# Designed miniproteins, single chains, continued (4), part 70

Each design is a single chain, and the fold is of that chain. pLDDT is the mean over its residues in the fold that is shown.

## One batch from the design tools (miniprotein)

Design m14421
Fold by ESMFold2-Fast:
Structure m14421 (fold): chain A 63 residues (1-63)
Amino acid sequence: SEEIEELEKKFKENVVTDSRKASEYMMQLIKLKREEGYSPDEITATVEALIAEVAKEQRKKAG
């Protein structure tokens, strides 16, 4: 959904500069996905994928 995409984007934007805000957006994302019927395992996989994607994007910014 659009709200999920926005929260993922906000998390990525803040993870390096403001870890507190990044955590807040991550909590909102988890809550929203739970409300949309995602399982705990699916939510965990999403969190792990987002962290991996941030690491990949940071590497590409450097290259």
Scores: mean pLDDT 78

Design m14422
Fold by ESMFold2-Fast:
Structure m14422 (fold): chain A 72 residues (1-72)
Amino acid sequence: MEEKKKKRAEIIKKNKDTVFSNLQKYVKEIPEFEDLLKKVEEIFNDTSLSDVEKYEKIQEAADEALKKIEEK
């Protein structure tokens, strides 16, 4: 069971750099991702959140950003 938590934490940690890198690339083409990038940065810097909670909030923020793009 502890291995499951460790594996999830490692995936989140690895994905942190990938998510930032991808968002920075997309911001040049999709300005709405600039707000998303800022939110993701705030979430990653929130020490009160677990790695799992950070991942969930990042996914929620990404879904909201995509919704805004779809409305245009």
Scores: mean pLDDT 69

Design m14423
Fold by ESMFold2-Fast:
Structure m14423 (fold): chain A 74 residues (1-74)
Amino acid sequence: MKLKPLSVEEHEAILALARELAPEVAAATGVSEEEAFQALVSAGYRLHSEGREITRERLLEEAVRIARERRAAA
């Protein structure tokens, strides 16, 4: 499937939010801040691929789900 690429500004915004929110996701899920950051970046790319607006609330919700799934698989 051909996805619309992220702009540099959109990519930087995702990374900035991921850095800001990583401690919150880590605290909520018990994963490391590094794993939480990776989950937030993955959440941002997923929201973009689905054509959904990337908001702080949606990033937190989706990243918590991804982090919990990854922890259960490890």
Scores: mean pLDDT 77

Design m14424
Fold by ESMFold2-Fast:
Structure m14424 (fold): chain A 80 residues (1-80)
Amino acid sequence: SKTDLIERLSEIVAEAMSKMSPEKAEELARLFGEAMRALFAGRYDEALAHLDKMADLLKEEGLDDLAEEIRKLAAELRAL
């Protein structure tokens, strides 16, 4: 469900932020806010774009496993 997807995304973001610098955590938080706004508005294409940017940021920061978890959530959202 949309609620389960949001809960899982929130858990991934919280874990990632705990492993990043404050400046990078703030950037991730901004992208997360944009993704959440798009999800609540039903703008799934915009939400997907923000999820892709979040995954790219996590990969740049060496958090490859968390980036892959976001990509899996994006695939589930595309299937809705």
Scores: mean pLDDT 87

Design m14425
Fold by ESMFold2-Fast:
Structure m14425 (fold): chain A 74 residues (1-74)
Amino acid sequence: SLTDFFLRHTPFDERAARALADAFRRLPREEQVPFLLSRARVSAGELSRLTGLPVSTARRAIRRVYEEGEPYVP
């Protein structure tokens, strides 16, 4: 679940993780990917599962942001 993701990737307790999950769900779809990438180190598989992006698209986004230091581009 999204709450379990934030529990795994942040120092926050379950209450704070639920609040982050709720904030994520309120974001426009185009803002969800950069939100996750700015808040936690995610794998391509996790990003794909949480956002519904194809894994190839998720892998490209991770490379651009984490490895190349460039902003996320849809």
Scores: mean pLDDT 75

Design m14426
Fold by ESMFold2-Fast:
Structure m14426 (fold): chain A 80 residues (1-80)
Amino acid sequence: SLPPELEEILNTLDESTQKQLKELIGEAVKAHKAGDQSALDAKLSEMVRLLVEELTRQGLSRDEIKRRVMRFVNSVLDML
């Protein structure tokens, strides 16, 4: 199961973005277990891009987007 903070962030997003981010989290976990740092970095970058796009669509400020993105990335990394 995902950490509660990560699930809370995901639940603020539309269903399509939630599904894509959950799939990318699974791929990031696989890359980390394989020791593939390049693949892990690519999946993290893709997650950040999707999250920024969705939060921008929701009308959040740059500072709020940055804070939520940092919390999301830290929660994903703490899970690895």
Scores: mean pLDDT 87

Design m14427
Fold by ESMFold2-Fast:
Structure m14427 (fold): chain A 99 residues (1-99)
Amino acid sequence: SAVEEAKKILEEIKKNPDKAVELLDKVIELAKNTSDPEALKIVLDAVDEALRLNPKDAEVARKALEAAMEVLKRTEDKEVGLRAIGLALRAIGALLDVE
């Protein structure tokens, strides 16, 4: 199930923050292949956690932006869409604040 796959990726990001880039690639692929609102919510949880654990990583920020934009393209849920926009803006902010 897309929900179970999303939950697994989220847990892996929490346990291995250094693998966030590789795990966000999986998140992006999952987001491209699902319209399940519950799976898309967990994708955004994974994006949020990756950004939180890697606040100075430009590659994480770039992949997080891509994942948030894929959710925004596929969600019909207003609250999920607004959260995706918020996370995309956070990712852009992280890209601009990389020293």
Scores: mean pLDDT 87

Design m14428
Fold by ESMFold2-Fast:
Structure m14428 (fold): chain A 83 residues (1-83)
Amino acid sequence: MKTGITGEMLGRSLREALLELGVPEEVAEEVAQAGYDAASRYGVMMGATAGRSKALELGVSPEVANEAMNRALELAAKEALEK
């Protein structure tokens, strides 16, 4: 992809962002997997959206889900540029 962000980078970044925001590891892992799967098939923005939707489904607040999505995209973009 022209952005250089992979589904693996987004999945890892979603997991890390959620853990930093105090979300349980089990929930963070499910959200990261949903983001990874969608990003790998449909691109990183769809991955971020799928991760957010999965977080909401699992009871994460909208505020935390939105913050995790934003942080994950920033972390993944930074990793892609610094590799």
Scores: mean pLDDT 80

Design m14429
Fold by ESMFold2-Fast:
Structure m14429 (fold): chain A 84 residues (1-84)
Amino acid sequence: SDVTAPLSEEERRAVEEARRWADETIAKGDKLIEQGKYEEAVKLYEEAIDRLHRLAEGMSARAQAELTVLIIRLAVGLLYAKKK
């Protein structure tokens, strides 16, 4: 495995879609936190993290590294949601 190797076209599309979706999820989660809807935000972030873990399972080391960055960003959101 080599994290510096280029992504395949399919992996590039999947990572780009995941990045857009993760950004949308963070925006929605942050809005739920602003509204005091902490339980809804927790569920949103947990489902998003699970989805990215499943997506990463069959991918190259480079793609897994890209998705891991998104998982970390979502995990930070989850931490904020859990702090009430």
Scores: mean pLDDT 85

Design m14430
Fold by ESMFold2-Fast:
Structure m14430 (fold): chain A 81 residues (1-81)
Amino acid sequence: SAAEEQQRALVAEFGAELDEIVARYEAGELSAEEALARMDELVQRVGKQIRAIDPNALEAGEELLRLYGRAVGRIRRLERA
């Protein structure tokens, strides 16, 4: 459906934006605190957008949180190295 296509596009764009934040952190352009704050704002914004399209879209929401957790975990791991 058009709603599923919109949610898939939002999840893909969200993943790309997370990757950009991680890349900027790895390049020394963002501190861990700044990167995590941007990721938190991004997940809140995109999560709200997905819910506004279809509040029963559990799969899109789960994928969003999975991508977010992976990106946050990567920054936390790099901070411990």
Scores: mean pLDDT 88

Design m14431
Fold by ESMFold2-Fast:
Structure m14431 (fold): chain A 90 residues (1-90)
Amino acid sequence: SHIEKAREHLEEAEKIDPELGREAREAFEQAVRALEEGTDYAKKLNEAMQLLSRAARRLLEKGKEYVPAAQHFLEAATHLSREQLEYDRA
């Protein structure tokens, strides 16, 4: 459920900023694949979360009109973090 919610947020961000949204989605899907494989997933999740955070900061620097897209990137990172926490508990 967290993965699907993160995907929904990334789809909304990509509608607002297609270039950053596509880059973020690619990193996110790489992290999801690593999680599914159970190999090196912590590193890939951390890389994706860092990219999402950086993309959000870049958008906020552009102006207040980009706040919704930045929020979508941060929500996606939050859901990815929750998925990692649940996976680590299993």
Scores: mean pLDDT 79

Design m14432
Fold by ESMFold2-Fast:
Structure m14432 (fold): chain A 82 residues (1-82)
Amino acid sequence: AVVAILEELARELERLAEETGDEIHRYAAGFARGLADAVRAGVLDAAEAAEALRELARMLAELGDERSAALLREAAEAVEAV
């Protein structure tokens, strides 16, 4: 469940990168895939993954990437609901 949410987030961020041409969204997608791998490996739990998503969302919002930040916050809510 958590891994599927993170993989869907990565796909949404990859689509956003294609739409905008902005590489920041592609880096955010890579981060989401890295979290999915860490959760799958048992290195991070759901709560740790949600915290990591919220922290990246905060940083991206400060850089002006409100669209990626919104997607990351939505994914964090979904991960916490599992």
Scores: mean pLDDT 85

Design m14433
Fold by ESMFold2-Fast:
Structure m14433 (fold): chain A 79 residues (1-79)
Amino acid sequence: MEEELRRLIEEAEPEVKEAAERAVRAVDQGDAEAAYRSAKELTELGATRIAGLIAELARSKGRLAVADAVRRGVMDAVA
């Protein structure tokens, strides 16, 4: 999971890479609001797989509120 996420971020377009890096930082910092905004941006850019892997990364680190924020960001982007 983490290796796939890192590979996808490295291969991504610059805009997707920047949004993904902000989302990973939000997971590390426990910042649910930043994670929500970044996940919404990733989904609007079409990077739904990266957003899904970031939610799983947050869950794997016990950051359940951040994982929920990522899922809300994805849902709000497609509403």
Scores: mean pLDDT 84

Design m14434
Fold by ESMFold2-Fast:
Structure m14434 (fold): chain A 78 residues (1-78)
Amino acid sequence: MLPGEEIVERITSAMLREKERGASEEFLATMSKVVANALRDVPGAAEVLEEVSKRLKEAGLPKASETLLKSSRELRRS
């Protein structure tokens, strides 16, 4: 696996598990902000957030996906 793949799988699985528990889009978007902040100083964080965003969009979580994409773009500007 690529170095970021394990982190992508863990984050995606955690967010999908919360969705299965009935979490709202608002809650999942908030969780996305917390995740992005936690990864801000991690090498490859922008790529990790972008991949998680893609998987969340495919799973029907567009608000959480867009939140992660915005954070990824901000990290790429550093």
Scores: mean pLDDT 79

Design m14435
Fold by ESMFold2-Fast:
Structure m14435 (fold): chain A 100 residues (1-100)
Amino acid sequence: SKELKEKLVKFNEEVTELLDKAYEAYKAGDKEEFKKIALEIVEKFRELAEFIKKYDPEAGEEILKQAEKIEELIKNDAPFEEILEQVKKAMEIAGEAVDK
C-alpha cells in the first residue's frame, strides 16, 4: 500500500532523528534527556503499531510487544547498543509488514 509505505518513510525519518539526539545525550552522560528521547521513540513505535493494525493486526501487535521490550530496557538503564539493536529489530518487523 502506498499509504503504508509513505507512513513508514516518515516514521523512519523521525526515529532516525530521535536516535541521533538520544546518542548525543548518551555521549554527554545526560541520563534524563536520553531516557526522555528514548521513550519518545517508544511512543512513535506505538503510534505506528496502531496504524499498521488497521491493515495487519498481527504485525501491529508484534511491533507493540517490541515497543514494550524497548521501554523495559530503557527503564533498566540498558546500554545504548542493546536498545539500538531492539529498535532496529522493531523497524525490520514494520518494514516486512508494509512490503506485504
Scores: mean pLDDT 86

Design m14436
Fold by ESMFold2-Fast:
Structure m14436 (fold): chain A 88 residues (1-88)
Amino acid sequence: SPEALLEEIEKLNKELVELFEELRELLEDPSASSQEIIEQLERIIALLEEIKGKIKQLLPYDPETTAAALAQLDRLIAHLERLIEEIR
């Protein structure tokens, strides 16, 4: 059901918030390596791809809103991938 999918997406969004908070802690830590920051960004991208997979399943219920959300996620993933390349 779309309600069950939305609950799964909400749980993944909570995990995403935790990963961004961990990224913030790494960025504030002067002993953190570029490799640790890259690995954290890769974890965030992996979770965003999982969220994207769940959102795709909502396409039959609300195609316009779902398509817009997927496009926004694709832009965010591309932005984070560019950040990884800049840090390397």
Scores: mean pLDDT 89

Design m14437
Fold by ESMFold2-Fast:
Formats: C-alpha cells, sequence, structure tokens
Structure m14437 (fold): chain A 80 residues (1-80)
C-alpha cells in the first residue's frame, strides 16, 4: 500500500539523515517530501501539521527523531 511505502521510505530517510549528520530542518523537509509522494492531500496536510508541531516543540535532534518515529507508529496503527 501507499501507507506502507511511505512508512518504509520515511524510516530510510530518517536513518540516512541521522547517519549523515543532517540538520533537523533537512530531515523535516525530506520526510515531508515522502509524505507528499505517497499520502492523500488530507493525510499529507494532517501529518505535516503534526510534524511541524514536533519540529517547533523539540530542540534536541535525538528527541526530534524519536518523536517523528512515534508519529509514524501512531499513523500506522490508525491505518491498520
Amino acid sequence: SNVEKMLEESRVVIDAGRRAGESMETILEKVKEVFKKYLSKEDYEKLSKKLDEIYESISDKDEFIFAVIQLLVEFEAEKS
């Protein structure tokens, strides 16, 4: 499904960005591009808003990554 493809590609982007030492802003932008590629407009807007709220609330990169992964887990549970 498109949801499964989004979840897998988002995990790859997050892992690659973390290993490469990319900024939280760069990881945010890349994850949003994955959301846009696979999700409906409604799901994209909903998840992107939550992702922006995480980015604005968290200053620590590891805490940011953890929160984004948790968001993906919650979304997967809602769609299963």
Scores: mean pLDDT 87

Design m14438
Fold by ESMFold2-Fast:
Structure m14438 (fold): chain A 62 residues (1-62)
Amino acid sequence: VSEGLQAIADVYKEYLPLLPESAHPEAEKLVNEAMARVFEGADVEEVVRELRERLEELKKKS
């Protein structure tokens, strides 16, 4: 696993227990989109920051 993919996996592990079960499918979708972007050459730090922001919003709406 690349360093970027590991960083995204770490964010997922951090947020998953903080989200209700009903939000897990959306969280998984966001993580998969982030991983795809890193795989396509997007900046890892920017993708991780954006993913954290989207997961925080998901947490607030839950």
Scores: mean pLDDT 80

Design m14439
Fold by ESMFold2-Fast:
Structure m14439 (fold): chain A 72 residues (1-72)
Amino acid sequence: PEVERSLRLAQEFLARADEKAEETRKKYAGLTPEEVDRIADEARTQALSEAIVEAGELGYGPAADFLAARLR
């Protein structure tokens, strides 16, 4: 079932994007909370945008659609 594999891939991309945001928050912990949140949100959005393209290129349309919905 391609849908189940696509969903697992989408969940993995979401987890990586969330981890990237968390790493960004820790890396810039010396900045103001407002600046840290902005930078972390930008990092997460970029990671998700890249993941959507990658999922589409790999042929996992359902994963790309799922990730695109999360940006809205």
Scores: mean pLDDT 79

Design m14440
Fold by ESMFold2-Fast:
Structure m14440 (fold): chain A 106 residues (1-106)
Amino acid sequence: SLLEQAAEILRELAEEFRERAKKEKDLGKRGAYLAVANLLLNLADLIAAGQLTPEEALALLENYLRQTEESLARAEESGLDKDFLTALKEALGEALDRFRRRLAEL
């Protein structure tokens, strides 16, 4: 089904971020890759269960990216966790763009 294909795309992306995390020496980037991988796996499970549409998963990823950008702006003012939030923003943006592109091919 289209839902099974969408869930598989998210699982493949999650595995790739997990493998990047294993090779990453920077703890902030490693944490960001693991956070994105876990998010993608959770979305994949919800889609496979019929509890979330692929379009809703895209909207959730866009919302998490926006929240990360807002947190990064506040971190710049306070000096907290800027490197982690920057890596998280970049990883979420990549995951969103790649999921959107692959979903359009279905």
Scores: mean pLDDT 89

Design m14441
Fold by ESMFold2-Fast:
Structure m14441 (fold): chain A 100 residues (1-100)
Amino acid sequence: SAAFMEALRELARHVGAALQLIVEDPSVPEHVRELAREALEELRNNPGAFSAAALEGAEAVLAGAPASPDTLRLAEALVEAVLTGDPSVALAVAEEIIKK
């Protein structure tokens, strides 16, 4: 439905905003910024594929990929954002990371 596609686009935009904050912060580890850039590229013209890729990436980090505490917090928030359709926690976590 059109409403479902709009919801996916809005979710992708909110998650994209959080990822953009990570990309723009030089204090965030380069590996994490690279993952954020890749996710942002997938946001263009395919919010459904982005949601799946973002969830898979976050789940991989949570499953034990090497990550900082801030990266783990963001991964948890991204999973929550994708599953609930509420990006507010992911945005707050991303903003907190870039302010450090």
Scores: mean pLDDT 60

Design m14442
Fold by ESMFold2-Fast:
Structure m14442 (fold): chain A 87 residues (1-87)
Amino acid sequence: MAEKAKRQALTEADIVAGAVKAGNISPEEAAKRLEKAMDYLGDQLLPVDPELALETADEILKRAGEAHPLVKSVAEKKRKELEDRIA
């Protein structure tokens, strides 16, 4: 279950990063899709493996953050929300 949630979130991050870089989706749509993927990641992983949730959020930020400033902003915000939910 945890590995599936991680794979789904990273796959979505790769897809939206590639699509926004190619101009296939708007930065706003990419940011919204990444937000939903990271919310799902938190809901699935925080109860079972909070360290894996944070590691996956960091990996998402590395893979998708450089695609667009709006995407980076959402990834950073959602990673902080995950930290706050653990505390």
Scores: mean pLDDT 83

Design m14443
Fold by ESMFold2-Fast:
Structure m14443 (fold): chain A 84 residues (1-84)
Amino acid sequence: SLELRDEAARLGAEAAELRRQAQSLPESASELAQRAIDKAEEAGRHAAEAFFLAETDPERARRHLEEARRKIREAQRLIEEAQS
C-alpha cells in the first residue's frame, strides 16, 4: 500500500539520520557509536525491504516495519547513552 511505502521511506530516512548522528559521536563513545551505527543500518535494511514488499506482500512489509521501528529505538537509546 502507499501508506506502507510512505512509512518505510520515512523510517529509512530516520535510520540514515541516526547513522549520521552516531558517526559524529566523540571517540570516547566509540563502542556505543558503533553499536548505534549497526542498529541504524539494520533499521535501514528492514525499511528498504518493507518499501519493496509494500504492494506485493503487505503482511511481510508490516513485519519489516516493526523491526525497523525496534532497531531505530535501539539506535536512539545508544546515542542518548553516548551523550550522557
Scores: mean pLDDT 90

Design m14444
Fold by ESMFold2-Fast:
Structure m14444 (fold): chain A 75 residues (1-75)
Amino acid sequence: VEPTFLRENLTPEEAALYERLFDLGVEQLKLAVDLVIARKEGAPQEEIDRIEKQMDETNRRIAEVEAELAAVRAK
C-alpha cells in the first residue's frame, strides 16, 4: 500500500477519498497547463472552451469528493 504523508489516523475510507482528491488535483493541474499552452499558442477558441469545460467538470468532482469527505469526518 502506498504510504501517504498525511498519516493522521486516517480510516481506509478517508485514505481512499484523499487518493481520489490527489488524482483529481493532478488532472486539474494538467488541464491548467494545457489551457496556458493553448492560449499561448493561439489555439482555436473551441479547443480552449473544451479545456475549460474539462476543468469545470474536474472542479465539480473535487467538490463532490470534498462533500463526501466532510460527511465521513462528521461521524
Scores: mean pLDDT 79

Design m14445
Fold by ESMFold2-Fast:
Structure m14445 (fold): chain A 63 residues (1-63)
Amino acid sequence: GEKEEIIEKMEIVGKKVAEGLGKVFGAEATVEVKQVDDNTAKVTITVGDIVLEFTVDLSALLE
């Protein structure tokens, strides 16, 4: 569905962000995007020992 397409695009963008952060910090970077409910996705970016975690309101992206 439309929400699945947004999650897929978020994974692509997150991967590019993780690659950029890995280059800046000289560390291995990974990204995980997980849908936690119908309107919320959780994004976790790990760069070495640094963990960035935030939530995205999917309804705000869909209008």
Scores: mean pLDDT 76

Design m14446
Fold by ESMFold2-Fast:
Structure m14446 (fold): chain A 81 residues (1-81)
Amino acid sequence: MKEIERLRKEAEEIIKEQRKFAKEVGYKEALEKAFEKGSEILLRMESLSPEAADEARRMEEVFLKELEKIKKAYEEEEKLK
């Protein structure tokens, strides 16, 4: 389905955008914005079909793991302050 592929690409772009924002606005703000945008995309995927809902669940796991890596890097930097 074209819609599922579009939403998957949007989710991938959010991760890329978060990495950019982390350097410009700070890790905490970038994480909050990425989580909000990612949640909206995943919710839209879940509403399309049972197959899209399964894909959204898999994508959510990947997305959350990537956010956790960025959050851990931020927390390590904060501990040094």
Scores: mean pLDDT 68

Design m14447
Fold by ESMFold2-Fast:
Structure m14447 (fold): chain A 67 residues (1-67)
Amino acid sequence: MRAVLARAKRETTMAGSPPVVLREGDEVLVLRFHSDGMAEVEVEVDGEVRHGLVDAADLEPLGEVEV
């Protein structure tokens, strides 16, 4: 599966239950960019993989990766 590795360029929040606060420099895996400006991402928090939406404007894409 193709995904985009991205880095948070500022503090931002991944929507979820509970929400996840991403710090500047944190890396996330973008599964999809949505037309509304949100990115669907995966992030690992405390050894658990979480999925949620982040404002794509707060992310710096680094490149496509195979997962």
Scores: mean pLDDT 78

Design m14448
Fold by ESMFold2-Fast:
Order: sequence, then C-alpha cells, then structure tokens
Structure m14448 (fold): chain A 87 residues (1-87)
Amino acid sequence: SALEEAERIVAEAMERLRELAAKADPEDVRAVLAAGRAAALAHADSPDEIERAAVAAEAMARKAAELGLEELAEVLRETARRLRELA
C-alpha cells in the first residue's frame, strides 16, 4: 500500500537524517524540527497522512537550507519528493 511505502521511505530517510543531525548544531536541528511540526499542524485537517508528511519534510528542507545545512536539506527534499509521488 502507499502508506506502507511511505513508512519505508521515512524509515530509510530517518537513518540518514539521524547521522546528519548528530553532526549539526542542536539549535539548528531544533529549528528544522519546529518548521516541520508547524507545517504539519497547519495541515492537520488533511486526512492524508502522506500529504502531511510530505509538507512537513518540505518545510524542514527549506529551514535546513536557510541554515546552511545543505546535506540535510537535500535528504529532506528527496524524501518530500518521494512522498509527494505517493500522495
């Protein structure tokens, strides 16, 4: 199912994101996570979990890029793209 594929995409991304986050400033990581949470909350009325996950990943990618965390931003952009293809 699309949800199972989305869970696999997120799990694969989480491994890479954990490695990159461990090397980044904790305050920057917190800002990236806050951007994702804010975007997900703004779309909480959407019944589509995959759409909400994609929107969160997109917001996190934009914040990571703003903070100069380009490798983290690239992983998040690719994750969002893959999720968007399922949504």
Scores: mean pLDDT 82

Design m14449
Fold by ESMFold2-Fast:
Order: C-alpha cells, then structure tokens, then sequence
Structure m14449 (fold): chain A 94 residues (1-94)
C-alpha cells in the first residue's frame, strides 16, 4: 500500500546516502538524507510509528557519519540534519 511504497523509497534514499558517504560525496549524502526526511514527514500519518522511529534512527546514524567526513563548508548543513533527525526522533518517541 502507500505506506509500504513510501518506506521502500525512503530506504532506497538511505542506501544511496550511505553509498555517497562511502564515496566521499558528502554534499550528495546530505541532499539524499534531506529528501528522506521530507518523504518521512510527508507520509507521517500513514507510516507506522515503529517504522518511522527505525528510519529516523538510520537517518541520524548516516547524518552523523556524513558529519565526521564533511569538509568545513558542509559541517553546518550536516549538524543541522543531525539536530533535525534527533528532534523528529524525540517527537516520534513521545
């Protein structure tokens, strides 16, 4: 159904983001993670809470990995994404 399709697309974006981090393309990784958050937020009413929490934990993990390898110019964007993921995770767990 629509929830499974949204989850599948988010998981694909997260796989692409992980590959971008491994290839040193931090800017692409941050773009893909931002798109993953946007899709999760757009579909929050239909994605089960437990699945949303799992996706947010993965987004936070990948954003932190991107931050560790980020060039100086991208550090503020990476920090912003980590904080956004933490905030959404806190909201989802409350």
Amino acid sequence: GPAEEAIRRIEELLREAEKAIEEGDVERALELLDKAIQLLEANRDIIPRDRAIELLKRIKELAMRALRVAPKELIPRAIGLVLRAIGLLFEAES
Scores: mean pLDDT 89

Design m14450
Fold by ESMFold2-Fast:
Structure m14450 (fold): chain A 91 residues (1-91)
Amino acid sequence: SLRDKVLQGVQLFQQQSQNYNILAQKYSSSNPELSKKYQQLSDFLQQSAQQIQQLIDQGKYQEAYQLFQQSSDQISQQMKDIMLEEKKIRD
């Protein structure tokens, strides 16, 4: 169902937020700029999860799914920038 899909999306964003927060802490001393980018991504995921959950709580599953798609696109762009930054460190 659409409800199940958006609920899974919230859980995914929450789990990814925690993972990126850990990565931000890992890089805090060695690469503060990369750390900041991971923290910004973590914060964005957490905020997006909360907004999607609020729409779910209101029964607005279609709007929740649209927000999930929009947020996923923005996350993908931020991830590409982070991956390029990490590659520069490893090359």
Scores: mean pLDDT 87

Design m14451
Fold by ESMFold2-Fast:
Structure m14451 (fold): chain A 61 residues (1-61)
Amino acid sequence: MSPLEEAKKWLERGIAQLKAAKTPLEEQLATVDLMVAYLAQEYKLSPEEVAELRAWARELV
């Protein structure tokens, strides 16, 4: 599995937890932005991969 695919799976789990906790949408968006930044550093994602991860995450929130 590619680093981007692993980052997407991690982020999907995180977003699912935020939704289960009934986190307000504004806080979900802010937390997702922080999670994307963390995953970009952890998985050494390119700027293009970070943009794809952000776009994908916005569809899940």
Scores: mean pLDDT 82

Design m14452
Fold by ESMFold2-Fast:
Structure m14452 (fold): chain A 80 residues (1-80)
Amino acid sequence: AKVTITLDKSTASREKARELAEYIKLILEEKLKYKVTVEESENEITITIESEDEELAKEIAKKIKEYFESQGIKVKVEVK
């Protein structure tokens, strides 16, 4: 399963959104061994997480969404 988390750069500092996305990527890749891709556009940062366990991926996506929202960043989560 692929989980896509889209961060809105307009709702917080662009630098803060970027730093937090890079931090989450580091944690997911090094501690949890997920394959993670981070892509930045003008208005959004997209984090894509690949996992064989769809339910675990959804739970992690929910926690990441709650974390970014606690930092003042609007996020959208999609599972494909």
Scores: mean pLDDT 77

Design m14453
Fold by ESMFold2-Fast:
Structure m14453 (fold): chain A 79 residues (1-79)
Amino acid sequence: AAAEALLAAVEKEANGELTDEEALEAFATVYGLRPEEVERLLGTRELPPAEREELRAREARAAAALRAVGERFEAELAA
């Protein structure tokens, strides 16, 4: 699942274990893109390190938001 892939990537990033390849794979899963297409669209290879780090932070925030939405959705279905 797309949200699950992002959450796994966020967890690995928090542990300092996330590779760029794994991050791109999770992003590609969410957006239905191949890793090479994601890399091309974002220009990650040409981005300054600070901007690349910001993109990773944005992915982490998006994954956390999706997790919160998923929890609320599951709670409503159980009601």
Scores: mean pLDDT 62

Design m14454
Fold by ESMFold2-Fast:
Structure m14454 (fold): chain A 115 residues (1-115)
Amino acid sequence: SVDELIKELEELYEKETNPFKQRVLRILLSFAKEVKKNAPQDEARLVLEKLLEFAKWLSEMEETPENIRKARERFHELAKEVLEKSTNPKMKELIKKLESQVTFALLLYEYELKK
């Protein structure tokens, strides 16, 4: 269910000790709550399942510039798939906003690791 997917995202967020990963997870969790309010249940579930898979991968990845680049690539592919399959203009708007926020957070994360 959508509520179970949001709960799993909340648990990942609460357990995360890396502040940059935690920032990305917070962005994903905020989006998940907006999708629950604004999208049909079936579409919300499919999008949130993809998002949770990404969130789990992000939480487990080793902190390297290469893995942060892979995170940006994986998220871009996820956003592209949702945009291509969705007929809901509001979902498309929310996904575009999410991609911008996640991309910025990951670029900031990569920048801080180079110090």
Scores: mean pLDDT 88

Design m14455
Fold by ESMFold2-Fast:
Structure m14455 (fold): chain A 68 residues (1-68)
Amino acid sequence: SPRDRLVDELHRLHDDGLRYLTARGDEDGALALAQRTGDLLRAFDTMSLDELRQRLADFRAWVDAVKA
């Protein structure tokens, strides 16, 4: 389903970000990643698909910024 694909994308972004932050020893970044991932996972059953797509786009942008 579209929602399952968004869950898969969230997990891939989390795993990518966590590997990067862990390799750098960025404990604050890893905590922020965990908090943001948890917030999105809680939203999955209550938000519309369009809202989830926007929140995932924001999450991608944040992960990219942290990796820079």
Scores: mean pLDDT 85

